# Ledger of designs, part 5: designed miniproteins, single chains, continued (2)

Each design is a single chain, and the fold is of that chain. pLDDT is the mean over its residues in the fold that is shown.

## One batch from the design tools (miniprotein)

Design m4141
Fold by ESMFold2-Fast:
Structure m4141 (fold): chain A 96 residues (1-96)
Amino acid sequence: MEEKEEIVTLTAAADGTHVATINVEVPEGWKATITVEVLDDVERLAVTAGGKSVVAPARKGSRITLEADAGSTVSIGAVSPDGRPVTLKVTVKFEK
């Protein structure tokens, strides 16, 4: 079992939107469980994995968990409600 934890800070875009996109590729023959914990309030959190999608407002401490199959790409993006930097904690667990 391999586990990777990453803290991501949203970066301001030229249009004033704070968006970060993390792409996690799941190798062939493996499964991944992705957990996203919101460390600051966000207007919109979007997580997509292998045809599954969750898009919702999220408050500090909210947690979303998705499973991704082999060959899938997981994309995580968020929008700040007030243009402030927002931090996400992303945990990916790989299993065979």
Scores: mean pLDDT 68

Design m4142
Fold by ESMFold2-Fast:
Structure m4142 (fold): chain A 76 residues (1-76)
Amino acid sequence: GGHRGLLRGFIGTLRDSAEGARKQGDTVMADGLDDVARYGEEALEKETTPEGVRKALGDTIKRAAAALQKADDERR
């Protein structure tokens, strides 16, 4: 429930996606998504307020988008 549950779920999705990318040999995507997941995990440990968790969720989503873009650019 709440933004903490959403952030936890998103971190799980990032970890699953990173594992899939690593199995396919896409180390840029895998490393990028693992770094974003680690950021989200650290934020879940540090953030004690609903506002802080909401911001952390938004920041994690933004970082995930940047990691996806970096991996896409690396393939070109």
Scores: mean pLDDT 85

Design m4143
Fold by ESMFold2-Fast:
Order: structure tokens, then sequence, then C-alpha cells
Structure m4143 (fold): chain A 95 residues (1-95)
């Protein structure tokens, strides 16, 4: 849960920097609703997917691939892989 919490906090900061308050609220609502019925890696990846599509609706394929990589990284407890996904997401948002 420590890696999950760290990644969630970083995604909240990304939502603040690149999105609106509504985008941050959508991220939190998606995470909370999903985490009631699914495990934390899936819940974070689902919230990431929704955030990514709201910020870059033109980049469906790229956001979907990053969401899958993020779920796998969190499930494996791989902090470096999770950070790499966040770095690629920021690059995508700045393109």
Amino acid sequence: SDLVNKVKEKLEKIAEQYGSEDDRNSFEKTYKSTSKVRDAPYAVASAFFVLGLNLRPDAYAEINELAEKLENALRAGDADAAEAVLDEFVKLLEA
C-alpha cells in the first residue's frame, strides 16, 4: 500500500498541474469507487486511465498501454517501473 499511496499522491499532483479541480475530483472518485470492489493496483490504474483520457482524449492507445503497465508495476511492487509510467505520462501531457 505504500507504493500505491505514493503513486496516488503523484497522480493527484499531476492532475493539479495539468488538469482542473474537476479532473482531480474525478480521479479521487474513480479510485474510491473502484477500490470498494477491486484491489488497489487495479483501482489506481483505472483512476489513472480516466484521468489520462480526460487530459489527453486523443491518446487512447497510449493511455491504455500506460494504465496496463502501471497496474502490473503496482501489483509487482516495482517502484522503478511505476515511476517510469508516471514519467512517460508527463511526457505525453507535455507533447
Scores: mean pLDDT 88

Design m4144
Fold by ESMFold2-Fast:
Structure m4144 (fold): chain A 109 residues (1-109)
Amino acid sequence: MVKEKVKEISERMGKALTLGVQGTMGTPEERERKTERALELLEKSAKEAEDLGKKYPEAKDAFDKMVEAARETRRSVEEGARSESASRASGHFLRGMGAVVDAMLYVEK
């Protein structure tokens, strides 16, 4: 159950990261639209993880890690969107991905 919920939230954060990367490409309007959608998904993921931590107290640490991962991924998307270089933007997105993977591995311990 807990691992399944962490996987669902991680998949949503992965989708947000993909939208964040797409938010560095295309027209200004497309970039804004995709970045805003990515940030919305990350906010929803953080709130859902927080609520699940309250419903499953024994798994609170795992869901708290997911909240941290969502916040780090949000920062990654925001910094990536502001980057003038694709290489620099990629560095920020890799940090966000690392936070998601770390949270997933925490649940498997």
Scores: mean pLDDT 75

Design m4145
Fold by ESMFold2-Fast:
Structure m4145 (fold): chain A 81 residues (1-81)
Amino acid sequence: SMQDQKDKILKDFKEKVNKLLEEAKKAGLPEDSINLMKKTAKESEEKIKNAKSVDEAKKIRDTSLSTLDLFLSVQKTLVKK
């Protein structure tokens, strides 16, 4: 069903977000940056849940993950060892 496919997309999204958050913590991102990533991810979770189609849910997942990955990449350049 559409709901089962959306639930799989949401699960995949959450798993990938958790990997990005662990990478952010290991890279030494400040707590405020990590909290912003968490907030953005939660907003995207709600959008995936409310998506009108499987394709819309996939697009929201892929766009959100790309945005979070870009944010993490930029933040890593600001963290000096």
Scores: mean pLDDT 87

Design m4146
Fold by ESMFold2-Fast:
Structure m4146 (fold): chain A 92 residues (1-92)
Amino acid sequence: SPLDQVAAALKGAVEGLLNAGAITRYEVKVSGDTVTATAKLAPNADPEAVARGLGEIVEALVRSGAATSYRVEIKDDKEVVATATVGGPAAP
């Protein structure tokens, strides 16, 4: 499903960042029509570079039609949060 595709793509992206040492941990959550990836920045990581990398992934998901919208936020230079919304049934 598009939701599974989006979750898998974001999980792959944050796993790549973890393996590269740019982040120290991550969490990928699915809630209703939304997938949220939270990446904890490594102490010497560039927050803008991590946000750009995740932003490219969620933008590609929107362009391919797998997601309908996206958002990427840098929080206090400690975390990058990438959110993608999937066009699906309304949340209960």
Scores: mean pLDDT 82

Design m4147
Fold by ESMFold2-Fast:
Structure m4147 (fold): chain A 73 residues (1-73)
Amino acid sequence: SLEETKERLLKLPGITEKLARLLAEIYELIEKLGLEEAIEEFGKKYPEWSREVIEGLAEMALEYMELAERAEA
């Protein structure tokens, strides 16, 4: 769930709750839709964000979730 993903990200050093929520939201979309469709859908929900910023957010979400998963293993 979004809240579970957010809480996992919050355990990583230097992540604020606002950033964790944004990363969790895009990560949940990636898991549901795949990377490209998640970026498009997130851009529709947040039209004020540029595609480049959203792509960077998606990359960060994937990297940080991998770090969280490795720490949990």
Scores: mean pLDDT 83

Design m4148
Fold by ESMFold2-Fast:
Structure m4148 (fold): chain A 72 residues (1-72)
Amino acid sequence: GPAEEEGRREASKRAAELRQQAIDELQAAGHQDIDIEVEQGRTEGTTRIRAGDAEYVIRANLVTGEVELERR
């Protein structure tokens, strides 16, 4: 329904913004070889961004539109 489509659209937008932020931070730190792994489930999507010893994980709830960024 409309609410589900809104949640997915919002989550996709926020996840893309956080992914770009993580890439920018890694590039600013001098990382050249950035690895991006995307796993999309039915209700959530996970993007893992790795460079050297740094790891960022973006978790998107495709139902609610909530997105979080974890630094590991």
Scores: mean pLDDT 79

Design m4149
Fold by ESMFold2-Fast:
Structure m4149 (fold): chain A 97 residues (1-97)
Amino acid sequence: SAEYEALKARAEELLAEARRLVAEARRHADSGDVDTARQKLAEAREKVREAMEAARKAQEIGGSEGGRFLADVLAAASEIEAEIREVEARIAATEAA
């Protein structure tokens, strides 16, 4: 359905934006701008939460396909959260030095 495809596209766009924000945060952390890096990581987490919400709505109307899509989004969210933690660890190591 058009509604399902729109929710799917929204979730995919939000995950792409979250990944872009994590990449930006990593660049800021590497340049010593840890405050901007932390802000970008917080924005990335918000985009992941919005993507998961869109995927849950897609599950409600997409049946078994929606369920598979939600599983894919949850896996992507887990990968992005791991990348966020890697940047946070790098910030902490830099501040401890």
Scores: mean pLDDT 90

Design m4150
Fold by ESMFold2-Fast:
Structure m4150 (fold): chain A 85 residues (1-85)
Amino acid sequence: SEEEAVKFTAENLLKVGEEVQAWFDARADEVEAEINKLLDELAKKTGPEKVEEYRRKVADARAQPHYLANLQKLLDEVKKELEKL
């Protein structure tokens, strides 16, 4: 029963970690989708170079440990670029 309790605790900790990671991934996917929508609007009004730079920054941010916060900063930057037009 002690071995069963230890195993159950370890499995629950892994499951909580997976659920937390899935939550952050789902939030990141939502922010990335919003950025991509705004980049499509920016592409209609500006040349491809600036849009390509932002798409690269999104991919780089997604690959790094602080991806949700970095994606939110990029969302704000793209919004400001659209406001300048």
Scores: mean pLDDT 83

Design m4151
Fold by ESMFold2-Fast:
Structure m4151 (fold): chain A 58 residues (1-58)
Amino acid sequence: SEKERLELLLGLLELVVKSTEYLLEKNPNMSPALKARDEAHAKILREKAEEIRKKLEE
């Protein structure tokens, strides 16, 4: 079903965000530019996850 597909996609997006946050915390010597890029990417994925959450609440 569409609901099951959206729930799976949400779970995968949340896992990717958590993995990105873990890598950022474990790489303290990462350049400010690379850190900002990865933080921006995680933000985009969180926004996509929020869109899926809204669809699941319909």
Scores: mean pLDDT 84

Design m4152
Fold by ESMFold2-Fast:
Structure m4152 (fold): chain A 71 residues (1-71)
Amino acid sequence: EEVTEAPPPEVAARGELARRFARTLEDLRTAEQVREVIDAASTYAGLPREEIARFLRERGVAPSLISRALR
């Protein structure tokens, strides 16, 4: 079990998403904005949209906006 400066790729990707999209998350007011962030983050990190949606929910984005963004 590895606890060093080389975190697993998924953990590193989520950390980078947190840093890059932290400001954007505070500005999310519509499902379209949430969808664009999910699309960009999924493409950037190579993670499924559902993983990005869970990340956004953990960061306090409204569940209703996330559901509409995912359709």
Scores: mean pLDDT 67

Design m4153
Fold by ESMFold2-Fast:
Structure m4153 (fold): chain A 71 residues (1-71)
Amino acid sequence: LLAQLQALFAKLQAQADALHTKYQKDVEALRRLGKLTNKDEADRRMLEIEREYNRQIREIQRTAADLLARL
């Protein structure tokens, strides 16, 4: 049981790490594109990336909290 819970938390951590890596890549790609594109458009896309990342992170945190509450 404990080993199964540890495996579940490890998967959630891996998902969070992958999401963070994707966020960093998307942000860096947009920063590079911003040098060649309209700043206002780049700023809007940045805000969308941040909102989606925060939404997905909150979903992972909620799942982890639900698992902890069942212990």
Scores: mean pLDDT 78

Design m4154
Fold by ESMFold2-Fast:
Structure m4154 (fold): chain A 55 residues (1-55)
Amino acid sequence: MTMDQIKQTLLDSLLRMKDEGMSVEDLERAVDTAKAAGLLTEDQAKKVKDEVKKH
């Protein structure tokens, strides 16, 4: 699976969690955890966080 597919799957899950009432802080922590695990690049993590904040 490509990093882009992992990024999209994570983003879709995070946006759903935000719609269900999860805080932006908890969602950003999840993105940071994925980046620390090597699942996302720095640029991908930043884009996912930006999308979560704008949603």
Scores: mean pLDDT 79

Design m4155
Fold by ESMFold2-Fast:
Structure m4155 (fold): chain A 96 residues (1-96)
Amino acid sequence: MKEKIEEIKKEKEELLKLLEENKPKAEELLEERLAKRKDLTEEQKKRYREIFEEILESMRLMIEAIYYLELAHLAGAKTLEEKLEFIEKLRKEEKE
């Protein structure tokens, strides 16, 4: 059990690290692309940046969701309700 929990935790940490390492490069590519788009208004460029930030946050939340679902499955949670209860409990414990 402990070995599998550590493996799942390591996988989450590796995915979050990849997201963090790629975020600056992705932001630079977005700014380069927007700078070349003379057809776009400043309001449209702002909206593109907002959408990009929303996508990055969604990716982070998905990585966390997968992590907690895998831990719930490993703990023997079989129904969606049991998995959600386990995840909520674990999130509260990890914030202490």
Scores: mean pLDDT 79

Design m4156
Fold by ESMFold2-Fast:
Structure m4156 (fold): chain A 120 residues (1-120)
Amino acid sequence: GRGHVSLALSLANSASGTVREAAALALAADPSVQPLVDEALEKAREFSELVKEAVRAILTVSPEKGKELVKKASEKAKELLALLDQVADAVPAVADRLRALRAEFSHLSKEAIEHLLLGV
């Protein structure tokens, strides 16, 4: 329903915000992680776009396309989690804070995907 897709968009925006917060924290502590941070920010953008496309498919009553896009969004979230783990490992000075942000992204992205699936 519309409520599920609206909440999925909000959760995906919050998840992307968490990645930007992690990026800023990591770069402030160690600028040498710029390549990993750039890759994480690109994948966060791709995750948000896949969620928007999934919402569009759900609202146009395209369940097969919606399911495909939700699967792609889930895979992109998994890639992002691996990158956030790499960033945390690369910056020991703030690793605990980065792992907390990684856990927040995991929770928010999982809830976004669950609400997309309820909307299909």
Scores: mean pLDDT 89

Design m4157
Fold by ESMFold2-Fast:
Structure m4157 (fold): chain A 89 residues (1-89)
Amino acid sequence: MKEEKLKELRERAKELYEKYEAGEMTPEEAREAVAELLMEEMVIELGLSEEEKEELRKLGPVEAVLRLREKLLEKLGVPEGAEVAEPVL
């Protein structure tokens, strides 16, 4: 179930946020952990294949998140600076 994985990732994100606010982790550790969670969440939401996931991981967590953001915007049909004349059915 896709929803179960998303719940787990969101709960982990909350835990990381709370730990960061409590000062239990360094900014670098928090950034890396958050980037990993965001990457996993976006991969699930975009429905990417295992091969695509591995390729994104090779880029590193921050670079992977940036690339996933671009793919997410394309998937949602919200490209910056472009007008959509016809709605998606």
Scores: mean pLDDT 67

Design m4158
Fold by ESMFold2-Fast:
Structure m4158 (fold): chain A 64 residues (1-64)
Amino acid sequence: LTEEEELEIWKALALIQYAIGKLSDISPETLKKLEDLYQKALNAETVEEAKRIVDEITKLLNEA
């Protein structure tokens, strides 16, 4: 991973974490799934894997 690609992923993860903290009516089931995906993104070995997981998190946040 380049430093630029890594920073972009971390920036996206930080924004997702902030959004989760702002949602007051998110279901416990959805919150658990978001936390699991967040952890998987942090442990991703490739940029493509991390981006895919971040996209899934973003999709869940938009559906919540």
Scores: mean pLDDT 70

Design m4159
Fold by ESMFold2-Fast:
Parts: sequence; C-alpha cells; structure tokens
Structure m4159 (fold): chain A 77 residues (1-77)
Amino acid sequence: MEKREIARLLAEAGVAELALATYVAIGEEEMKPALDKISKLSDEAKKYGDEGDIEKMKKLTEEAMKIYKEAVEKLKA
C-alpha cells in the first residue's frame, strides 16, 4: 500500500507541475513562481524517496499540491 500511495501522490504532483508549465508556456507568467517552487519540492521529495524517507517524501509532495491549488486560485482571481 505505501508504494502505491507514494506513486499516486507523485503522479498527482507531476500532473500539477505539467499544468503550471503549460500555463507559463501560453503566457501566464504569474504561474512561474509556483512552478519553480513545485519543481524544487519534487526534486527534494525524490531525493528523500531515494534515501528511503517515505514520510518526508509524502510531506513535500503534499506541500507541492497545496502550492498548486493556491496558484490556480490566484489565476482565477
């Protein structure tokens, strides 16, 4: 279960990162800071995953998803 849960969270974060990258590519420059933050968190989560720190990997991935949600809300506002 743990491996499947982590895979699901990473997949969700990857889709979120791609969505923000797409917004930046079409000229929504306001998404760039959020994209940069999520990319950094994804890199850190992968590093902790490689080290076997699954709890920290999960926490960083959840933080990335929070940043994504806040960025999309700002775009709509």
Scores: mean pLDDT 77

Design m4160
Fold by ESMFold2-Fast:
Structure m4160 (fold): chain A 92 residues (1-92)
Amino acid sequence: AAELAKRGGELAIKAGMEALKSGGNPRKATAGAISGAGAVFLAEHMPEQAKDGGIDAKSGGENVLRTEGASEEAKKLGKEAKELGEKAEELA
């Protein structure tokens, strides 16, 4: 569970950064990256909070998927982050 939350968080950070580079809405793209960073932090420092880490990774991916002007690459990464976060939450 914690490893899936970490991977989802890392993908959410990458997705948010890619959305920013592609000219996507900066508020939503930044929110996605921040939620992803939260997931990584929880996975690395509080693996017992894997469910919360999964929720943060899922939220990060969802924010990127809702980012207007985000590239297809950013949305693909956001979808993968959401799916990993959902799995981490389910397995925790």
Scores: mean pLDDT 82

Design m4161
Fold by ESMFold2-Fast:
Structure m4161 (fold): chain A 73 residues (1-73)
Amino acid sequence: MSPIEKLLQEYRERLEQAVRSAKSIEELREEIRKINIEFLKQLQDIKDPRQFTAAAIEAIGLATELELAWKKS
């Protein structure tokens, strides 16, 4: 319900698009890295430092999970 949840939803959609577009794990890692940097920049508008930190950790976890899932597939 917080504004941060909407940012996380859009971030997830970008990661899923990267998974569909990537031809190799190496390419996927590069796309995820770029998406993470962009997302962290957007999080700088969050006033609550705890909310910012929690969202950053969630984003890193989500990206890692998708990368591992791609490796298994």
Scores: mean pLDDT 75

Design m4162
Fold by ESMFold2-Fast:
Structure m4162 (fold): chain A 77 residues (1-77)
Amino acid sequence: GEAEREKGEEALKAGDYLTAGEHYAKSGDIYAKNGDYEGAARDARLASEAYRKAGRDDLAEGLDRNAELARRKAAAA
């Protein structure tokens, strides 16, 4: 998860918002598979923000839903 998050941060700094969103989304998926729902929610949110900067609101909405579900699991709900 962390390595993919770092790649997302690097892409974001380079202005490659689509690539940043892809790396953050992948990081969130890895955290979720490992049961780290707080990490998953955080990275899904970062992916959503990156996709919105890329003009891809369609992709961002999917990640917003993933972040909400992960937050609920992190809260044991």
Scores: mean pLDDT 84

Design m4163
Fold by ESMFold2-Fast:
Structure m4163 (fold): chain A 96 residues (1-96)
Amino acid sequence: SEEEFEKAFKILEDALLNNKPVTPEVIEAARLLLQKIAEKNGLPPVPLEYLDKLRNAKSLEELLQIIYDFLKKNGLPVPETLDPEEFLKTIRELLK
């Protein structure tokens, strides 16, 4: 649902902007957003390889790098840097 993805976006936004720990809740939010980005952009479901990488992410930087690599590999727009605000803007546009 749209409400589920808005909640996931807010969880990721709060974690990135306030440099919070990578918790299971943050990982699940990133997973849901990545699946929705794939759906909205006519891509196949996110491969298990990326889901496994997300589950094993130990830092926000690693989490962002995993998402960045997925977007780039699938020819989707990526921010020039892993700056949290630019990254969140990119995710928002991809969910349009």
Scores: mean pLDDT 85

Design m4164
Fold by ESMFold2-Fast:
Structure m4164 (fold): chain A 116 residues (1-116)
Amino acid sequence: SSLIEELRRLFRELEAKVRELIRAGLAFDVDAAEAALAELRAIVDEMKRLAQQIAALDPSKRDIAQQLIAALDALVAAAEAIVEGARAKDITKIIGGALAMIGALEDLRRVLRQLE
């Protein structure tokens, strides 16, 4: 239960960093976008570690933990696209990355509900 509570806490921090990254990207603020990406990656790494621990402790949750890890990897890829778009001043790439991140957050929210 405490591992699932920690995942939910980290998910709220992740949502805040997603908003910060999208805002920085849309402003073409590369330094702010890179800083937000670094913090987002740290949160993702902790969430992946917790997902692996949950899978180790409860074999019935292995598939859901793997879905969580896949959604987190997709979120990082989308976040990297926003940073690249900010560097290139490519608004289409930033919008595409933002939509992909929103989709990954919805997948994460769905998976986290299945862990409850």
Scores: mean pLDDT 91

Design m4165
Fold by ESMFold2-Fast:
Structure m4165 (fold): chain A 76 residues (1-76)
Amino acid sequence: MDLKAVSRGLQGAIKALDAGDVDGAIQSLDQALQLAKSSPDVPQSVVDKIEQALKAARAGDIDKAKALAEEALKLL
């Protein structure tokens, strides 16, 4: 069930990045990261990718943030 919540958060973040809503993407990535960290069934590799995506989004590197979020989604 937590995997679906993390997946939904990542999909929301990717859509926000596509729309140019960087603040919305940061909020969605932060929520997905908190859910992933609290879920023992989420692989550490997914947590690491979400954290990297969040850092990229905060730095304004939209292309990198999107790529990392998509990679995290593929690993779920």
Scores: mean pLDDT 84

Design m4166
Fold by ESMFold2-Fast:
Structure m4166 (fold): chain A 70 residues (1-70)
Amino acid sequence: SDEVARRAEELKRKRGMDLPQQLAYLSALSSYETGDESNADSARDEFERLGIEDAIKVLEEMLEEIKKKE
C-alpha cells in the first residue's frame, strides 16, 4: 500500500491533479486496499474522461496486485 500511495502522490505532483482527479485516485487506492474492484472501475472511467493515461496504467497495476491477493 505504501508503494501505491507513493506512486499516487508522484502522479499528483507531476500532473497537478485537480479535485476530480484526486477523488478518482482515492477511489482507486481504496479499491486496492479493500479488494473491491467496483471502486477501481469508477476510477478508471473518471481517468478516461479526464484523459490521464498514466493514471490508468497505475490503476491497472493496482488491480493486478489486488488479483494476486489469495
Scores: mean pLDDT 61

Design m4167
Fold by ESMFold2-Fast:
Structure m4167 (fold): chain A 80 residues (1-80)
Amino acid sequence: MELSVLLARAGILMAGIDFLLRVAERNPEKREQVLKDLRGDIKDLEEVTKQIEPHDPDLAKKGREKIEEAKKKAEKLEKE
């Protein structure tokens, strides 16, 4: 995949993850479906981040930090 496409995809996925986390926090009735979608986006971001690593290690690190933050928040929401 072209680097510019990977960077655009990473940005979209990071924004999408933040959006889905807010929806899950505010809407308990939608939480199960939203967390399922969130898990898919996290997996996609993991793959994109691996592809970015050799080109931009600093951005890849930010991607991994977003993944870990999202996983922790999702686990907390599933326990509520």
Scores: mean pLDDT 83

Design m4168
Fold by ESMFold2-Fast:
Structure m4168 (fold): chain A 76 residues (1-76)
Amino acid sequence: MLTPEQRAALREVLRAAGLSDEEVEIVLLLAEKNLSPAEIAKILGISQSTVTRRLNRALARLRADPAAQAALAAIA
């Protein structure tokens, strides 16, 4: 379980890596709660295909950013 401070810090790192607010929420739900794309789609009220596209784009950006990768590794 992440503290509010840890969640805020991770959100800032992901935003600095070039992720949108929606992409940040998708990554946090996947990493912190181990939710499937279908479950994330239900929570956010969007389609599963949108979640999958956002996630693929987010992961491509994260692969280029060592700080964002390290922050995600700390919670995974």
Scores: mean pLDDT 77

Design m4169
Fold by ESMFold2-Fast:
Structure m4169 (fold): chain A 85 residues (1-85)
Amino acid sequence: MATPAQLAAAELGSEVARLLERANAPAAVAGAAADLMTRLLRLLEEGAPLAAIRAEADRLLAVLEPHVSPEELAAIRARLDAILA
């Protein structure tokens, strides 16, 4: 059964996909974000060290930064921080 953190990460992945669709982001950016979310979910499933999970979360935020508002980026960061707490 998925953990609460894994479920929250999957929900965040769906919101990120919708946000990039609304921003009309290039397909390559949407693909990169999806790959990073898949890696993040895998690391959570494997019980990887928090530092490794944080590194994937930081890579996701870096991919999103040019395509979303600072307010949207801050909301995504806050959700990632809640998932990783």
Scores: mean pLDDT 81

Design m4170
Fold by ESMFold2-Fast:
Structure m4170 (fold): chain A 72 residues (1-72)
Amino acid sequence: SAMIEELKEKLRELLKRYGNRELSDEELEEIVERMLEEVKKNKEEILKAIKEQEATAASAEEWLELIEKLIK
């Protein structure tokens, strides 16, 4: 739970910087849980999904760094 809450907060910060839509708490939690499920199986697919949501490669790199910190 604490890990998901930290991810939701960082996700809000990234979207505030790169996105133009405010996501609900439920939407953020679903995205975070989905990302964590896929990380161990398909990092490349997650990167593509993030690029669809975010406009720049720079934001995608920030997302990957965030995810990788959770695995370690």
Scores: mean pLDDT 58

Design m4171
Fold by ESMFold2-Fast:
Structure m4171 (fold): chain A 70 residues (1-70)
Amino acid sequence: VKLDSVSGEPLPETPSSLSSAQRLALILAHIEGVELPKPPSELSDEEALALAVEISERAIRAEKEKLEAL
């Protein structure tokens, strides 16, 4: 079914139907401005958690490197 009205939210989904791991991956991807390889609803908990960890680790590393560059 096609929809004519779209909210245009910054997050494509409000994750009421998603698991905690899928929600975490979506939120971290949005905060860090990274693209998810799949919609969060198509990620397993294992895949979503792995992506969340990768995004968090990248953010921590970038912050440390910024302090070293100053």
Scores: mean pLDDT 68

Design m4172
Fold by ESMFold2-Fast:
Structure m4172 (fold): chain A 91 residues (1-91)
Amino acid sequence: EKEVAEEIFKLLKDVLEEAKKNKLPVEEVKKRIEAAAEAHAEELAKRLGVDPEAVRNAILSIIPALENPEAAKPASEEAKELYKLILEYLK
């Protein structure tokens, strides 16, 4: 679980930092997150011994926070850092 959260955090952090730097629209960022889930979920799940659908859903779970950041309530340390990056991107 911890290793899964760390790998997903690294993946999504790179996407959000690139999105902020290049001022990408939210729809483009959502497409990149969906593409990352499709590209990495199976390999990451196999490497970490977890369900690929759970990894895919964890990656995609950031999309609602991009659409409605005010409703987001991040619980883990990694989720809190991702939420912080989302807020910085949305400025």
Scores: mean pLDDT 78

Design m4173
Fold by ESMFold2-Fast:
Structure m4173 (fold): chain A 81 residues (1-81)
Amino acid sequence: SFEELKEQAIKALKEDLELLKQLLAQSTNPELQAVLQQLIALAEKAIEEIEKAKSKEELEEVLRKLQEQVLALRPAIEAAL
């Protein structure tokens, strides 16, 4: 079950990463490009940390940190749109 949760989390983040990269490629707004680059970096780091996670608790902590970091960027995302 833990391995399945890990695979599902990685798959979801890789799908989000593809969408963020597509948005970055289509963007001509420097402020939006900057926030998209930050989101891409956060997603890539989260994937690496999940791949290294040895327990469900470690997986949940990575996802919690990612959620907090994304929420902290929300004002910048809204301003760039």
Scores: mean pLDDT 86

Design m4174
Fold by ESMFold2-Fast:
Structure m4174 (fold): chain A 90 residues (1-90)
Amino acid sequence: MHPLAEIFRLFAELFRILGDEEMAELAEETAKLIENNPKDDKVHELEEEIFEKLVEIFGEENIYKLFSDVESLDEVIEVLKKLIEEEKKK
């Protein structure tokens, strides 16, 4: 799986846990688009929309702190998996 596509699938899971089914579907569609055509112009637009929604939900400072210590896409995946596990336990 493309690492960026895995990140958007994790965003989809996070949005489902938060009850935002529309954003979950958008994130899932973005992941599929990245797997099939990562250079599609829509990928960049969808990435911006999803990121903007995350900033609206969690706040800019919290999103910055979440990703500030990550040096690779694999580390982003690990951070998101931990966040999802924490949300599932609530």
Scores: mean pLDDT 75

